# Ledger of designs, part 14: designed miniproteins, single chains

Each design is a single chain, and the fold is of that chain. pLDDT is the mean over its residues in the fold that is shown.

## One batch from the design tools (miniprotein)

Design m457
Fold by ESMFold2-Fast:
Structure m457 (fold): chain A 83 residues (1-83)
Amino acid sequence: SDKMEAVNLTFRGLAYEVDGRLDEAIRAFEEAYEIMEKLGKQGDLEALADAYYIKSFIYRLRGDLKKAEELKKKGEELLKKAK
Protein backbone atom coordinates (compact mmCIF):
# COMPACT_ATOMS: atom_id res chain seq x y z
CA SER A 1 0.00 0.00 0.00
CA ASP A 2 1.02 3.66 -0.39
CA LYS A 3 1.08 4.00 3.40
CA MET A 4 3.55 1.10 3.74
CA GLU A 5 5.75 2.66 1.03
CA ALA A 6 5.83 5.92 3.02
CA VAL A 7 6.71 4.00 6.21
CA ASN A 8 9.57 2.23 4.36
CA LEU A 9 10.80 5.59 2.98
CA THR A 10 10.73 7.05 6.52
CA PHE A 11 12.88 4.17 7.86
CA ARG A 12 15.23 4.63 4.87
CA GLY A 13 15.52 8.33 5.75
CA LEU A 14 16.36 7.52 9.37
CA ALA A 15 19.02 5.02 8.17
CA TYR A 16 20.58 7.68 5.91
CA GLU A 17 20.57 10.13 8.84
CA VAL A 18 22.44 7.62 11.07
CA ASP A 19 25.02 7.19 8.26
CA GLY A 20 25.44 11.01 8.00
CA ARG A 21 23.92 11.03 4.48
CA LEU A 22 21.73 14.03 5.18
CA ASP A 23 20.79 14.93 1.57
CA GLU A 24 19.60 11.35 0.93
CA ALA A 25 17.77 11.38 4.28
CA ILE A 26 15.92 14.61 3.39
CA ARG A 27 14.94 13.24 -0.06
CA ALA A 28 13.56 10.03 1.47
CA PHE A 29 11.59 12.04 4.07
CA GLU A 30 10.25 14.39 1.35
CA GLU A 31 8.97 11.38 -0.66
CA ALA A 32 7.37 9.88 2.47
CA TYR A 33 5.81 13.27 3.31
CA GLU A 34 4.21 13.59 -0.15
CA ILE A 35 2.56 10.16 0.18
CA MET A 36 1.29 10.75 3.75
CA GLU A 37 0.05 14.29 2.94
CA LYS A 38 -1.90 12.93 -0.07
CA LEU A 39 -3.53 10.25 2.13
CA GLY A 40 -4.26 12.87 4.81
CA LYS A 41 -6.03 15.08 2.25
CA GLN A 42 -8.15 12.01 1.39
CA GLY A 43 -9.35 11.85 5.03
CA ASP A 44 -6.74 9.63 6.71
CA LEU A 45 -6.05 11.66 9.87
CA GLU A 46 -3.34 9.20 11.02
CA ALA A 47 -1.53 9.70 7.69
CA LEU A 48 -1.89 13.49 8.09
CA ALA A 49 -0.34 13.23 11.59
CA ASP A 50 2.52 11.12 10.17
CA ALA A 51 3.05 13.76 7.45
CA TYR A 52 3.62 16.41 10.15
CA TYR A 53 6.05 14.12 12.03
CA ILE A 54 8.02 13.45 8.81
CA LYS A 55 8.09 17.19 8.01
CA SER A 56 9.44 17.79 11.54
CA PHE A 57 12.33 15.38 10.71
CA ILE A 58 13.14 17.45 7.60
CA TYR A 59 13.22 20.73 9.55
CA ARG A 60 15.33 19.11 12.30
CA LEU A 61 17.90 17.98 9.68
CA ARG A 62 17.90 21.51 8.20
CA GLY A 63 18.69 22.89 11.69
CA ASP A 64 15.31 24.57 12.32
CA LEU A 65 14.59 22.96 15.68
CA LYS A 66 11.82 25.43 16.58
CA LYS A 67 9.84 24.66 13.40
CA ALA A 68 10.49 20.92 13.89
CA GLU A 69 8.97 21.06 17.41
CA GLU A 70 5.93 23.07 16.16
CA LEU A 71 5.27 20.49 13.41
CA LYS A 72 5.68 17.59 15.87
CA LYS A 73 3.09 19.15 18.22
CA LYS A 74 0.67 19.66 15.30
CA GLY A 75 1.08 15.96 14.44
CA GLU A 76 0.37 14.97 18.06
CA GLU A 77 -2.83 17.08 18.09
CA LEU A 78 -4.02 15.48 14.82
CA LEU A 79 -3.29 11.98 16.13
CA LYS A 80 -5.62 12.65 19.12
CA LYS A 81 -8.43 13.30 16.59
CA ALA A 82 -7.68 10.15 14.53
CA LYS A 83 -10.41 7.46 14.59
Scores: mean pLDDT 87

Design m458
Fold by ESMFold2-Fast:
Structure m458 (fold): chain A 95 residues (1-95)
Amino acid sequence: ATPNVRRFLEEVMNLVAETHQRIQEAGTREAMEEQFKQLKEQVRELIKRYNIPEDVAQQVLDILDEYGDGVLADPERLGEHHLDMMRRLQELYDQ
């Protein structure tokens, strides 16, 4: 990735780590859904701030959607979904 895209992905990975902590503390599906919504809104603001190319932006948003959908379908596998998402974000960083 370009230096600008890497800085963006570092910020996304930090937000994901913070969101993971909040999801682990979430007592309801509705609370988890709110955390995913907030994460996506924060990532959309970062996309705008860093002027990220549409193809990269869409890939990141798709990764976050897969993470959210996976966790909501199977909350007991939160750790597995988190690791899979972090690997996919790291793959974009290493490009």
Scores: mean pLDDT 86

Design m459
Fold by ESMFold2-Fast:
Structure m459 (fold): chain A 89 residues (1-89)
Amino acid sequence: SKQEEVLLRIARLIAQAEAAQRLKAEGKDGDTPENVEEAKRIVEEEFRRLEEFRRNHSLEETKEWLLERLRELGVPESVIEAYEKAFEE
């Protein structure tokens, strides 16, 4: 569904934000093959977490869980609001 597609996009953004924060904290170059592979692993882990959460929760509950994780990662509220609107359309 369109809502499930939005949740996957949010999960990917969470993974990207986590990877970016880790690279910045460690002073690493995001363009290296090793750091690209690390980012890919983070994306795969986030998709796994999404799948597990979805087994026991509604689409609405999953949306709220993912949006809260974006806030915890310091993603701007304007970006979070855009995803919330996309989910509700």
Scores: mean pLDDT 80

Design m460
Fold by ESMFold2-Fast:
Structure m460 (fold): chain A 98 residues (1-98)
Amino acid sequence: EEKAKEEIRNILKELGLSDEQIDTILEVAEKAAEKYGVSLEDILNHIKYVKELIDEAGITDPEDVFEIILTALENGLNYVEIKKLIEEKKARQDAAAA
């Protein structure tokens, strides 16, 4: 549904992604929905949860945010693997901020 696409776009914009990054994620999200036989509303719920994990971890680099979301959609990673990727990126971010 177009409404689910609009909500995904708005979430990604809030995360600081460029229009090009957002368009890439929307294309991958549509392909993921088809591949897994799920609705775009289901994909939206997954993106919302990944956003909560990103916000909780304090990941601010748009490139890291883009990579986390793209990986979650393309590779069908479970949330344990996604959390591990977030932890690795957060550790690198914290080291750079020292």
Scores: mean pLDDT 80

Design m461
Fold by ESMFold2-Fast:
Structure m461 (fold): chain A 87 residues (1-87)
Amino acid sequence: SMEAIRARDEIGGSQDEIRNAKKKAKELAKVDPELAKKFEEAYTQYGEHRRAAALARLNGDQETADRHESLAEKYKKLAEEYEKKIK
């Protein structure tokens, strides 16, 4: 029960981050639509991996959770790099 609540909170948080990133991508697309699309795609992958990590932890699969957390961090950094390239 408590583990399920924590997983839902983590998923909700990442969904809010993705929603904010999509709004930002629309602004960035006015400057560079190609990089803005890559930014949005990277943030979508970040959210998917955060969700997978939360579900893996809920199922007691810490090894799978750690892998997805690592991938989420990589995609978040990639999105930040694309954002920095957009002037």
Scores: mean pLDDT 82

Design m462
Fold by ESMFold2-Fast:
Structure m462 (fold): chain A 86 residues (1-86)
Amino acid sequence: MKEQVEALLAELEALVPAELERAREELAEAEANLEELAKEAGMSVEEVREQVALAREVVDAVAAGDLERARALLEEYAKRVAERAA
C-alpha cells in the first residue's frame, strides 16, 4: 500500500499544471455524478463522495507543492479503507 501511495505521488508530481487543472475539472464532474458512479462501481454514494473529496484534496495539495500533505491524505485514506475491511 505505501509503495502504491509513493508511486501515485510520483505520477502526480510529474503532471504539468494544465494536467492538474484537468484532473480538478474531472473531479468536479465526478462530484456532479456521484450516484451514477456509485451504481457503476457497486459502492455507496457516501463511499464515492469520500473518494472524490480525497482525490480533490490530494490534487490541490500537489498543485500547491505540498507533497507531505498529499502523502498524509493518501495514508489516512488507506488506513480508513483497511479499518473498514477488517
Scores: mean pLDDT 73

Design m463
Fold by ESMFold2-Fast:
Structure m463 (fold): chain A 66 residues (1-66)
Amino acid sequence: GAKAAGGAAGLGAGYAKALGDEEGYEKGKEYAKKGKDLDTEEGGKAGAEAAGDERYGEIARLAAAG
């Protein structure tokens, strides 16, 4: 949801780390921090569009469910 928009970037960072991409993890963490300063709704939209990857959203959904 909109309130969790900043967490979406953080989940992407976690996924990158799981793939063994430490630099991707650090960059994703920085994006998550920036997202918190934006309006939650705008931050979520910008984050999703910047990612440009539907799999990112599915991964976040599975993480929230599991």
Scores: mean pLDDT 51

Design m464
Fold by ESMFold2-Fast:
Structure m464 (fold): chain A 68 residues (1-68)
Amino acid sequence: STKDQLLQRLQRLRDEETNPDVRRQIDFAIKRSQTLSDEQVEQLYRALITHGLAVEPDSPIFREAAEW
């Protein structure tokens, strides 16, 4: 499922991330994805693949998760 794919990719990013601020944002996105609607999960997942992984803390992908 889209949620499973998003969670797996975010968990991998979290494990490889050394920046504590980015890691915190990834943890937030993981938690939020579990409470998001199917539409919001699709939007978050598409943002993730479109931006080729959020390398920057200000990436739109983490911003969207924080706003929800």
Scores: mean pLDDT 62

Design m465
Fold by ESMFold2-Fast:
Structure m465 (fold): chain A 86 residues (1-86)
Amino acid sequence: HMEVKIKLDKPVKAKVGDRVTLTSLKTGATYEGRVKEVDPEKNEVVLEDLRQLSGGAPLRVGDEVYLAFVTDDGVQIVKGTVVEVR
């Protein structure tokens, strides 16, 4: 199971434990995971338990992604960039 750090283009009201769907803009591959960590000052999130739902190409550093966070305020969609894969 993959962990990924993503730099978001704008702040989101997500919290640890929130479910996230990630879609690669490069490949169209989709992933599901959970928010592990949030850094609102840097607009960064760490996602854990990422598993691929569709597509074939692996997620890599530098990939642009759309993230759909399920939050208490509803679904928030944000663009981001993968900065770390572990």
Scores: mean pLDDT 82

Design m466
Fold by ESMFold2-Fast:
Structure m466 (fold): chain A 100 residues (1-100)
Amino acid sequence: MSREELVEELKRLAEEMREELLARITDPEMQALVEEMYEATLRLADKMLEEEVPAEVVRRHLEGLRRFRETALELVDTDPEAARLYVRIALHEARRLIEE
C-alpha cells in the first residue's frame, strides 16, 4: 500500500474502533475518552500525510492501533478499567506524535 492508502486505513481503523467501543460503553467519561482518541488519531493522520512521513512509520503506528483496538474490545465487557487504559495509551501516543 502507498503512504496515502496507509493513512486512509489509519483513519478507517480509528472510526471502526470508535464505533465498536461506543456501542459497548455507557460510561460518559469513557465515551469522552474514546472520542478524544478518535479526534487525536485523525489529526495525527492528517499531519502524517502533510509532512510526508515514511510509509513504514505510518504502518507501524497503524499496527499499534490495531493491537490496542483488539485488546480494548476484548477487555471492555470484563475489565472496563483495563480497556480504558488502552484507549488512554492510544490517545497519549497520538498526541505525542502530533507534538513530535
Scores: mean pLDDT 85

Design m467
Fold by ESMFold2-Fast:
Structure m467 (fold): chain A 70 residues (1-70)
Amino acid sequence: SAQVQAIIDSFIDGMPASMQPTMRAIWQNAANIDDFFAQARQVIRNSNFTVTTQTGMMMRIIGTQQDIAI
């Protein structure tokens, strides 16, 4: 839906600039929303960012999933 697309766009735009192209690519190729977030978590876990930054990104996933569920 247009609302889900806007929420995902906002989520990706809030990511570090270096991660945004990868996040857009997985969004375009994901089978569904759950698959997108599963892939996003894996990309974050395998990143070279600090634990603090990775935790912040994971919290953004949780918040975004809650926004979509409404």
Scores: mean pLDDT 84

Design m468
Fold by ESMFold2-Fast:
Structure m468 (fold): chain A 88 residues (1-88)
Amino acid sequence: MYELLSEEQREEVARILREAAERLAALGDDETAEALRRLAEFVAENEVGAGVLVLALAVLRVSALNRGDDEAAAVLDEALAKVVAIVE
């Protein structure tokens, strides 16, 4: 079962998501960047289950791959790996 994130985990995850959003915006993917900024705000303000967060990032990554956006998919893959390392 996925555990709820601690406050320290939420702060670190929000930082990772904001960094990934900035990188995606630099690549011109403003839609995914905005989605990550909203997710970062939600994580910072609310109790979040690790599994729901990992699933949300995995869905965004699969969406990028399905669009053929390999650069956005790589940014999301790196963010997902960093988040998984914090929550597992």
Scores: mean pLDDT 82

Design m469
Fold by ESMFold2-Fast:
Structure m469 (fold): chain A 77 residues (1-77)
Amino acid sequence: EEEKKKDQYYIDNWDTSNEALARVLEKLAESYKDEFPEIAEVLREVAQRVRDGSLTAEQAIAELQKKLGEILKKKEE
């Protein structure tokens, strides 16, 4: 369902390049900066590390899940 099953998404989801992931993360950061600036900062930091080669796509996703989960949890608490 939704817009996630499109040619563009399929290509991006194939994970052809870490730069593609970094670009997506930067766009998400811009989207979240108005509502959740803390989340936006985390997204930008991870995107930079992916571009730098310090994080692989898998590591970036895992770290985002962990950091975003903590931020969301703290906002609820």
Scores: mean pLDDT 69

Design m470
Fold by ESMFold2-Fast:
Structure m470 (fold): chain A 100 residues (1-100)
Amino acid sequence: MEEADRLLAEGRYDEAADLYTQHAKEFEKQGNYVEAALSYARAAVAYAQAGNIDKAKEMLSKALELARKADSTITQEEANRLVGLILRAIGEIIDVELKK
């Protein structure tokens, strides 16, 4: 997680998104749908910042799907964090699309 966060801070958005996506797939394989959803949402933010809108939308779709599977296992804090990431990804997508 820290390496992906560092890459994101350095503006290496595609590399950060790839790492978040790898983490998300690992959590999904483990049945940890909460961490998988959060990681896909982080990947969506990073892909959107990279201008890769198709991948950002794909990652957002996966985050929402896995959030539904998390159901009763998600805490209010985790839900708030997930919503924050989703809203940020949507904001980045809109910003990129408006600049086209």
Scores: mean pLDDT 81

Design m471
Fold by ESMFold2-Fast:
Structure m471 (fold): chain A 94 residues (1-94)
Amino acid sequence: MKEEKRKEALEIIEENEEYEEQRKVIEEVEKDPENEEAIERAIRLLAKETGEDEDKMQEAIDEAMTVAGVSKAEISEGLVDAILALVLKKKAEE
């Protein structure tokens, strides 16, 4: 994600209580990118916000880690970027 867009998304999250769950999930993931429970909460949040199947998202992430050798830190970074992108999209559609 571009730095300007990341800053914009974080400002929206900080100023709007409706994004409190997004704030908490991002904070937990960034505090410990290898925290399995934080990763699970981020996947759950993304599935809820996108209307995607949580089990399918979890399976794809597990396959990326076990088959493709993607690190938990890389997964955590991707999940944070996805949450920030969704916040920007949601605000732009209002």
Scores: mean pLDDT 79

Design m472
Fold by ESMFold2-Fast:
Structure m472 (fold): chain A 88 residues (1-88)
Amino acid sequence: SAREEHLRILAEEAERAARNTGGETGRLFRELAELLRRALEEPLDPEEAERLMEEIRRLDPEVFERFVRRVEERLRELREERARAALE
């Protein structure tokens, strides 16, 4: 489903950011990744996810911007691939 694919991409990119970023920012990305992975099995509290993302953005806006850009790029590639498959 589109929801599961979106959550998976978010979780994978949050996990990547956690691995590549140290300190408090890395810890928050790890918490976000764990929350997003849990959301694949159970209902997500969108306010909890948003709160973590806002905290990361405040601590390190550059790292957060790269995270968002990577997620948007992967979602765009997924949409383009699906659109291309639909034309075949």
Scores: mean pLDDT 82

Design m473
Fold by ESMFold2-Fast:
Structure m473 (fold): chain A 93 residues (1-93)
Amino acid sequence: KLKELLEELVEKTKKLYDKAQDSDNEEVRKLALEAAEHALQALENVEDPEKAKEHLEKVLEYAEKIYKLSEDEEVKKLAKEAIELAKKALELL
């Protein structure tokens, strides 16, 4: 259950990163990379609840910032989906 959510989050943040590269805002591109890296770290640390939680909280923080900064509807949609997946994963920890 948790591992499946983390795998979905990794795929979603990778897609978010890819779309965010079209952004003129360097901060959006940087945050999307950091979100994708922390999603991968959460999955790698699925057996360590404290580490997984720390990385998930960072994914949530970065995705929320992307949602606020981006004017691109696709980027905002992907960020919102990443936020929802991260919240669901955090509820299982």
Scores: mean pLDDT 88

Design m474
Fold by ESMFold2-Fast:
Structure m474 (fold): chain A 63 residues (1-63)
Amino acid sequence: MRIEVREEGDEATVTVTVPADPAAIVRGANEAIEILEKKGYEVTSITARRRGDQVELTVVGKK
């Protein structure tokens, strides 16, 4: 699992790359949500894009 966090003022984006497996996707989404909430952001959107045998999750939070 690869996680990248970008914070820009009142907005933060967490990008998680996981295998295209339901358990891995759920785990990745939960990890991204926890990162944002721990930093004080409220999760506003979650999007998923399939890239071959992997899924890229983009989770956006705002203050």
Scores: mean pLDDT 84

Design m475
Fold by ESMFold2-Fast:
Structure m475 (fold): chain A 68 residues (1-68)
Amino acid sequence: SDAEIEKVIEETLEKFRELYEQGKYEEAEKVVREGLVRIANLAKSSEEANRAVSRFLERLQELMEELK
């Protein structure tokens, strides 16, 4: 469901922030990759997957700008 996808996005971004702030950049990258796979597996259509991935990457970009 869209709610499950949103939960995965938020949990992935929170874990990314924690690892990035600790200097664990390789682990942070793995968390992003795992999050993308989870989003793709939860989506019921290509359109839903594309929308969810776009939202995730937009929020990740904003977070990375804040952490620089």
Scores: mean pLDDT 86

Design m476
Fold by ESMFold2-Fast:
Structure m476 (fold): chain A 62 residues (1-62)
Amino acid sequence: MKWTKGDILEFMKKKGLTLEEVKEKLNLPKDATIDDIINKFDKDGDGELDKEELEEFLKALE
């Protein structure tokens, strides 16, 4: 059960979150991409987030 970049982007869109807001909450530079966000939480290093890693990502946005 892994989330791709597309899944993460769709989730953010449904929540009304922009990449800008997500980057700010995660203390990432303005030039950071979705790949940089995923890499921050991706423990396996395959470019996808597990459901539990996604929950941690969500918690970081609160």
Scores: mean pLDDT 76

Design m477
Fold by ESMFold2-Fast:
Structure m477 (fold): chain A 75 residues (1-75)
Amino acid sequence: DARKQTLQREIQILEGLAPQSSRAQEVQQLLKQAREALKQGDLDKAEDLVFQASALLQRDVPDGVREAALRGQPP
């Protein structure tokens, strides 16, 4: 459950950053697949898809911008 909640939060953050990428459509597609994997309880698949989306975003969105978005939310 905790892992599922963490993945859901990561997907939400990455979805917010996706429009900043030149590959926004690819990122959004990966995140859509990740959400579907979470619905099916396939946490390993969801993690892999989130990792792929994050890697694509890192090429266009600097780590500092991504970290600032993550830190903008209270714990």
Scores: mean pLDDT 74

Design m478
Fold by ESMFold2-Fast:
Structure m478 (fold): chain A 81 residues (1-81)
Amino acid sequence: SVLDEVEALMEKIRAANAAGDFEAYLAYDKELGALLRRHLSEEELAALRREIGQAAVDAKGDAAAELDRIREIIVRTLRRA
């Protein structure tokens, strides 16, 4: 399912970030963005971007917590779409 693909990509993004593997991080981020564009409208993507921006503020520099919050936001958005 789309949710399973998102969960798998988010786990890969988190692992790449933890390892400092910037090439893998960018590749998985690009794949996630392409997946989201196939399943969400421009309006839904704009709302998602706003919530992700707030997650960055709320995480206060904790990259792992930020990525976990982003995952929750994406999953919630896809379930509503």
Scores: mean pLDDT 82

Design m479
Fold by ESMFold2-Fast:
Structure m479 (fold): chain A 92 residues (1-92)
Amino acid sequence: MDKEEHEKLKEEAIELAKNSPALLRALAVRIAQERRLAAGEPAREPSAEELEDARAAEPTLKKIAELLAKLPEEYKEETIKEIIELAEAYAA
């Protein structure tokens, strides 16, 4: 019952991410930066293209955040993980 509603919200968030190349590129850049910082390397300054992708991604990211806010923590974490995996696959 509630699980079906949560699954639909999860699928909607993932589809929004899949249909936004700018969001996938922006997330891939952020993941790479977090990996650099975790390795003790300094953060790289964003390029003009990366800043443009981040700005273009803002409306989609806001919609995804609103969907995630409706999910319980476990579903939210699973959805975020799948979106991260999509961003990494897109950037590969």
Scores: mean pLDDT 80

Design m480
Fold by ESMFold2-Fast:
Structure m480 (fold): chain A 106 residues (1-106)
Amino acid sequence: MVEEYIKKGEEYLQKGIEAWSKEDYEKAVEYFEKAAEYYKKAIEIDPENQEAKENLAVSLALTAQAYKKLGDYKKAEEYLKKAREIAETLSESDKAKVEDIIDEIE
């Protein structure tokens, strides 16, 4: 079940990236939020799963970036805060990957 949630998260993350490449930022938000939902479900079952935590933080950071593109700066700030909170629970290497995405937004 954990593996199924991680796989679904990855599928939605990929769909979000595809929507982003088409400049469909509203659809990108929808897919990135769906990816985050599945990674949260994986973490509920396996709270120590570093891959799911990293991918949750990435999904939240990408959601923030998409909201910034849509001009919703309040939502962008909310998702950036959530991404940083999850990133603080990661290894230094995994945290650095998330911070790089956040730095591109700011």
Scores: mean pLDDT 84

Design m481
Fold by ESMFold2-Fast:
Structure m481 (fold): chain A 89 residues (1-89)
Amino acid sequence: SSLVQQAQQYLDLAQDYLDRGDLDRARDYVDRARDLVDRARDNGDTVSALRLLQRVYSLLSRIYAGQGDIDLMNIYARRSVQLSQEYRS
């Protein structure tokens, strides 16, 4: 769906900003992607939305690591791994 495609583009942008060390912009794009993922899930794109949610959690873990928040880093890392195990092809 268009929501899934837009969320993927925002997550790609978040990754680019994270790789550049721009944690604030990375977080903004992750938050935008999460809104689109939630809307895609509500519209019945559940499997695609949950795969993107795994990327959301992975990026949030890396952002929190960059900010020194080890507790939130570990929480989101675990959530990302759990989702990736459920949706491996």
Scores: mean pLDDT 87

Design m482
Fold by ESMFold2-Fast:
Structure m482 (fold): chain A 79 residues (1-79)
Amino acid sequence: MKTSQAAQQAIQTFRKLYNEKGLEEAVKEARAQALSIPDVDERAAYLAAIAVQEGMLKGLSSEEAGLLAQQAVDEARAL
């Protein structure tokens, strides 16, 4: 899978979970799904997309959400 496809899948999954279970559970479950992705770059893209969605829903700026995404990528690569 391409990183762009992983990010798009993450956004779709997160939106569905958010609508069904709310923000906290959506983040938790989406992150758990990311851990099942064997490719490091695809997992990083997935986690970054979740971080952006979480940040935006918490009222963070686009810049702050971008920093959270970068942190998520670094953390995913350290695993």
Scores: mean pLDDT 79

Design m483
Fold by ESMFold2-Fast:
Structure m483 (fold): chain A 76 residues (1-76)
Amino acid sequence: PEIVVTLPDGRTLRLEVPEVVDGAALVDEVAARAPSLGAGLALLAMEAAVNGGRITAERAQRLLEKGAEIDRLLAA
């Protein structure tokens, strides 16, 4: 499945991922492509830590969307 997130700067992040992803690898990739997603990165890292290092693509999508929303509010 594809993760699609609108970044706080208006750019779109697109990632092709398996249904269950290694959380650390996903955090590293998002940090490299979209370091402006501070809240999103924190939410992904927390989710991975509590779930034995794994996260579903569906859950990752929702967390990144929520994080981008938080980061936009903090930037305002």
Scores: mean pLDDT 82

Design m484
Fold by ESMFold2-Fast:
Structure m484 (fold): chain A 95 residues (1-95)
Amino acid sequence: FEEEVQRVVEEAAKEVKENGVVSPELAKRLKELAYRLGVRLGETMTPEEREEALAALDEVIAKAEEAIKEGKLTEELAKLLVEQYEALKEGILEG
C-alpha cells in the first residue's frame, strides 16, 4: 500500500526532475487519480487496515515536513506531496 502511494508521488517528482516544474493540469490530474485510488483501496480494506493506512499517510506527511527543514525537499515539492497524500486519505475515508 505505501509503495502505491509512493509511486503516485514519484511520478510527480520525476516530472519536476525532467522539467523543473509540474504543470497545474498535471498536478490536478494526479490529485484526482490519488483520490480515486484511495476510494478503490478503501473499499477492499478492513477497518484495521484502513486505520493502519491512514496512520502511515500521516507519518509520510510528517516526514515530508521534516525533509523541508533538512533541505532535502523544496516547499513547492513538499506541498505537492502533501496534497496528493491528503487526496488519497480522503478517498480511503470515503471508500
Scores: mean pLDDT 71

Design m485
Fold by ESMFold2-Fast:
Structure m485 (fold): chain A 61 residues (1-61)
Amino acid sequence: NAALAAAIADYRAEMGRVHQRATEALGEGDKTTPEEHAKLLNEVAAEYRRVRADGQARLAA
């Protein structure tokens, strides 16, 4: 189904973006305070959970 294929492609693209963001956040550990780094990692984790939940809901339709 074309709609399902498009949803999968979009989900993969968003997961790739979150993965890149997580990699960048890990690299910022040397340039930020430990407190700010922890906040950044928590933001990325929250974004990952949101993207995964949204993607799963769209694919389960």
Scores: mean pLDDT 76

Design m486
Fold by ESMFold2-Fast:
Structure m486 (fold): chain A 114 residues (1-114)
Amino acid sequence: SKVSGVQNFTNRLISISKTLLRESARLILREGLRALRAGEPLATVLARARARLQRQKDHITEWATQQITDYAKQNNVSQSLQNQAISEVTQAINDEADRQLAAIEAALRAAAEA
């Protein structure tokens, strides 16, 4: 069914988006730890990490939204179902990004105290 097809597609995009956010978060944390070891202030490193993760979140959200829009057009999906899919993927991206940011900030703060 169209509902089942949209849900399966949305779930795949959520999975990919979470993977991309986790990989970006690992790189951001690695670079932040290097900056702290080089003597950069914690406040500066945290601000940069937040800005970088926000940019990655924005790019992934734009990509995922475009994927849903293209899928909906190709498969004659209703606007209501398309909007629901966009809302679901956006919420999942926001939740994962918030979780990754909290983990990065905790790790950077711990490293600065060591």
Scores: mean pLDDT 92

Design m487
Fold by ESMFold2-Fast:
Structure m487 (fold): chain A 81 residues (1-81)
Amino acid sequence: MDLERLRRLAEAGRVDDLGVLLVLESGNIEAGELLGKGVKLAQEGRTEEAIELITKAFELAGLSREEAEELARLVVKAVQA
């Protein structure tokens, strides 16, 4: 998985592209579904729940806990900006 590309998409708030890329690179449609649910929680101001759910999405896609949490925080920051 291209971590640098994922980081760029997360920082830009391109959550649709990010979800498609997670499914394509991991083979796990659930990763994209969890990302979508987490993004909705972030838009609703449910920040901690959004971070946890998006972290699980990236972990399911094959990232480490550390990488997943970093990307989850970037996604939440971008969608709440």
Scores: mean pLDDT 83

Design m488
Fold by ESMFold2-Fast:
Structure m488 (fold): chain A 64 residues (1-64)
Amino acid sequence: SLDELVEKALELAELERNEERRQALIEKIHALYDYFKANPEIPLEEFKRRLELILGLKEDPSSL
């Protein structure tokens, strides 16, 4: 679900050692979540793909 993907993404963002980058990741994740909540017609797979891009996981789709 959207909520489970957000929780996993936030856990990964918390592993970022740089406070500024960590905050930016968290803000991007929340913005993406709000966007998808406002547009429920967009498939869950697109949300997951965009989260993976934000987290830099494009080469490893199994990370989420």
Scores: mean pLDDT 76

Design m489
Fold by ESMFold2-Fast:
Structure m489 (fold): chain A 85 residues (1-85)
Amino acid sequence: SMEVRRQIEEALRRAVEAIRRGDREGAIEAARELARLALEHAKDLTKGIAAALLAIAAEIELEQGDYEGAIALLEAAAEVALEGL
């Protein structure tokens, strides 16, 4: 659906913008929203699970201070989530 696609794209954008401004809590919240959307709306459950795991990995990188790694994982999570719709 177009609405779910928009929500995934907005969650990614919010996460990346939060990372770039140093808002770790906002970035983690957006990463969790991306994982939730991937799991709830996936028609391809393998892709939904993979996207959620990538978003969880991004949250771990954020907690460790690896912001560049977190962005790469979040971009991958959104791509896989969109493929699973």
Scores: mean pLDDT 89

Design m490
Fold by ESMFold2-Fast:
Structure m490 (fold): chain A 109 residues (1-109)
Amino acid sequence: AKEYAEKAKEYGKKAAEAGRKGDSEEATRYNGKASNYAVLAGKESPESRLGAEMGAGVGAVAGAMAGASKNAKPEEIGKVSKMGGDTAAGAAEAAAEGIGNEGALEAAG
């Protein structure tokens, strides 16, 4: 359903924001919620799969950043964070654009 895709995008956005602020624990929490709602959206219809893939993408990046921060040297964290950050930024931007497109489809009936 539409509600699950919306919640997955909302929590994915919050995870990306928390990651940008350096709050790895909040990013991980929101990422977990985004992944749960993405799975639920994917179960309801194939059309919700885009929302599920977006949620999973943001989730993988937030998880990698949280994992790296615990046991890695700053130089290694910088390399992983750049690769992950670019992917997360792209997913967050696509998710924000998708919210607008879903609103337009809703208004159209």
Scores: mean pLDDT 55

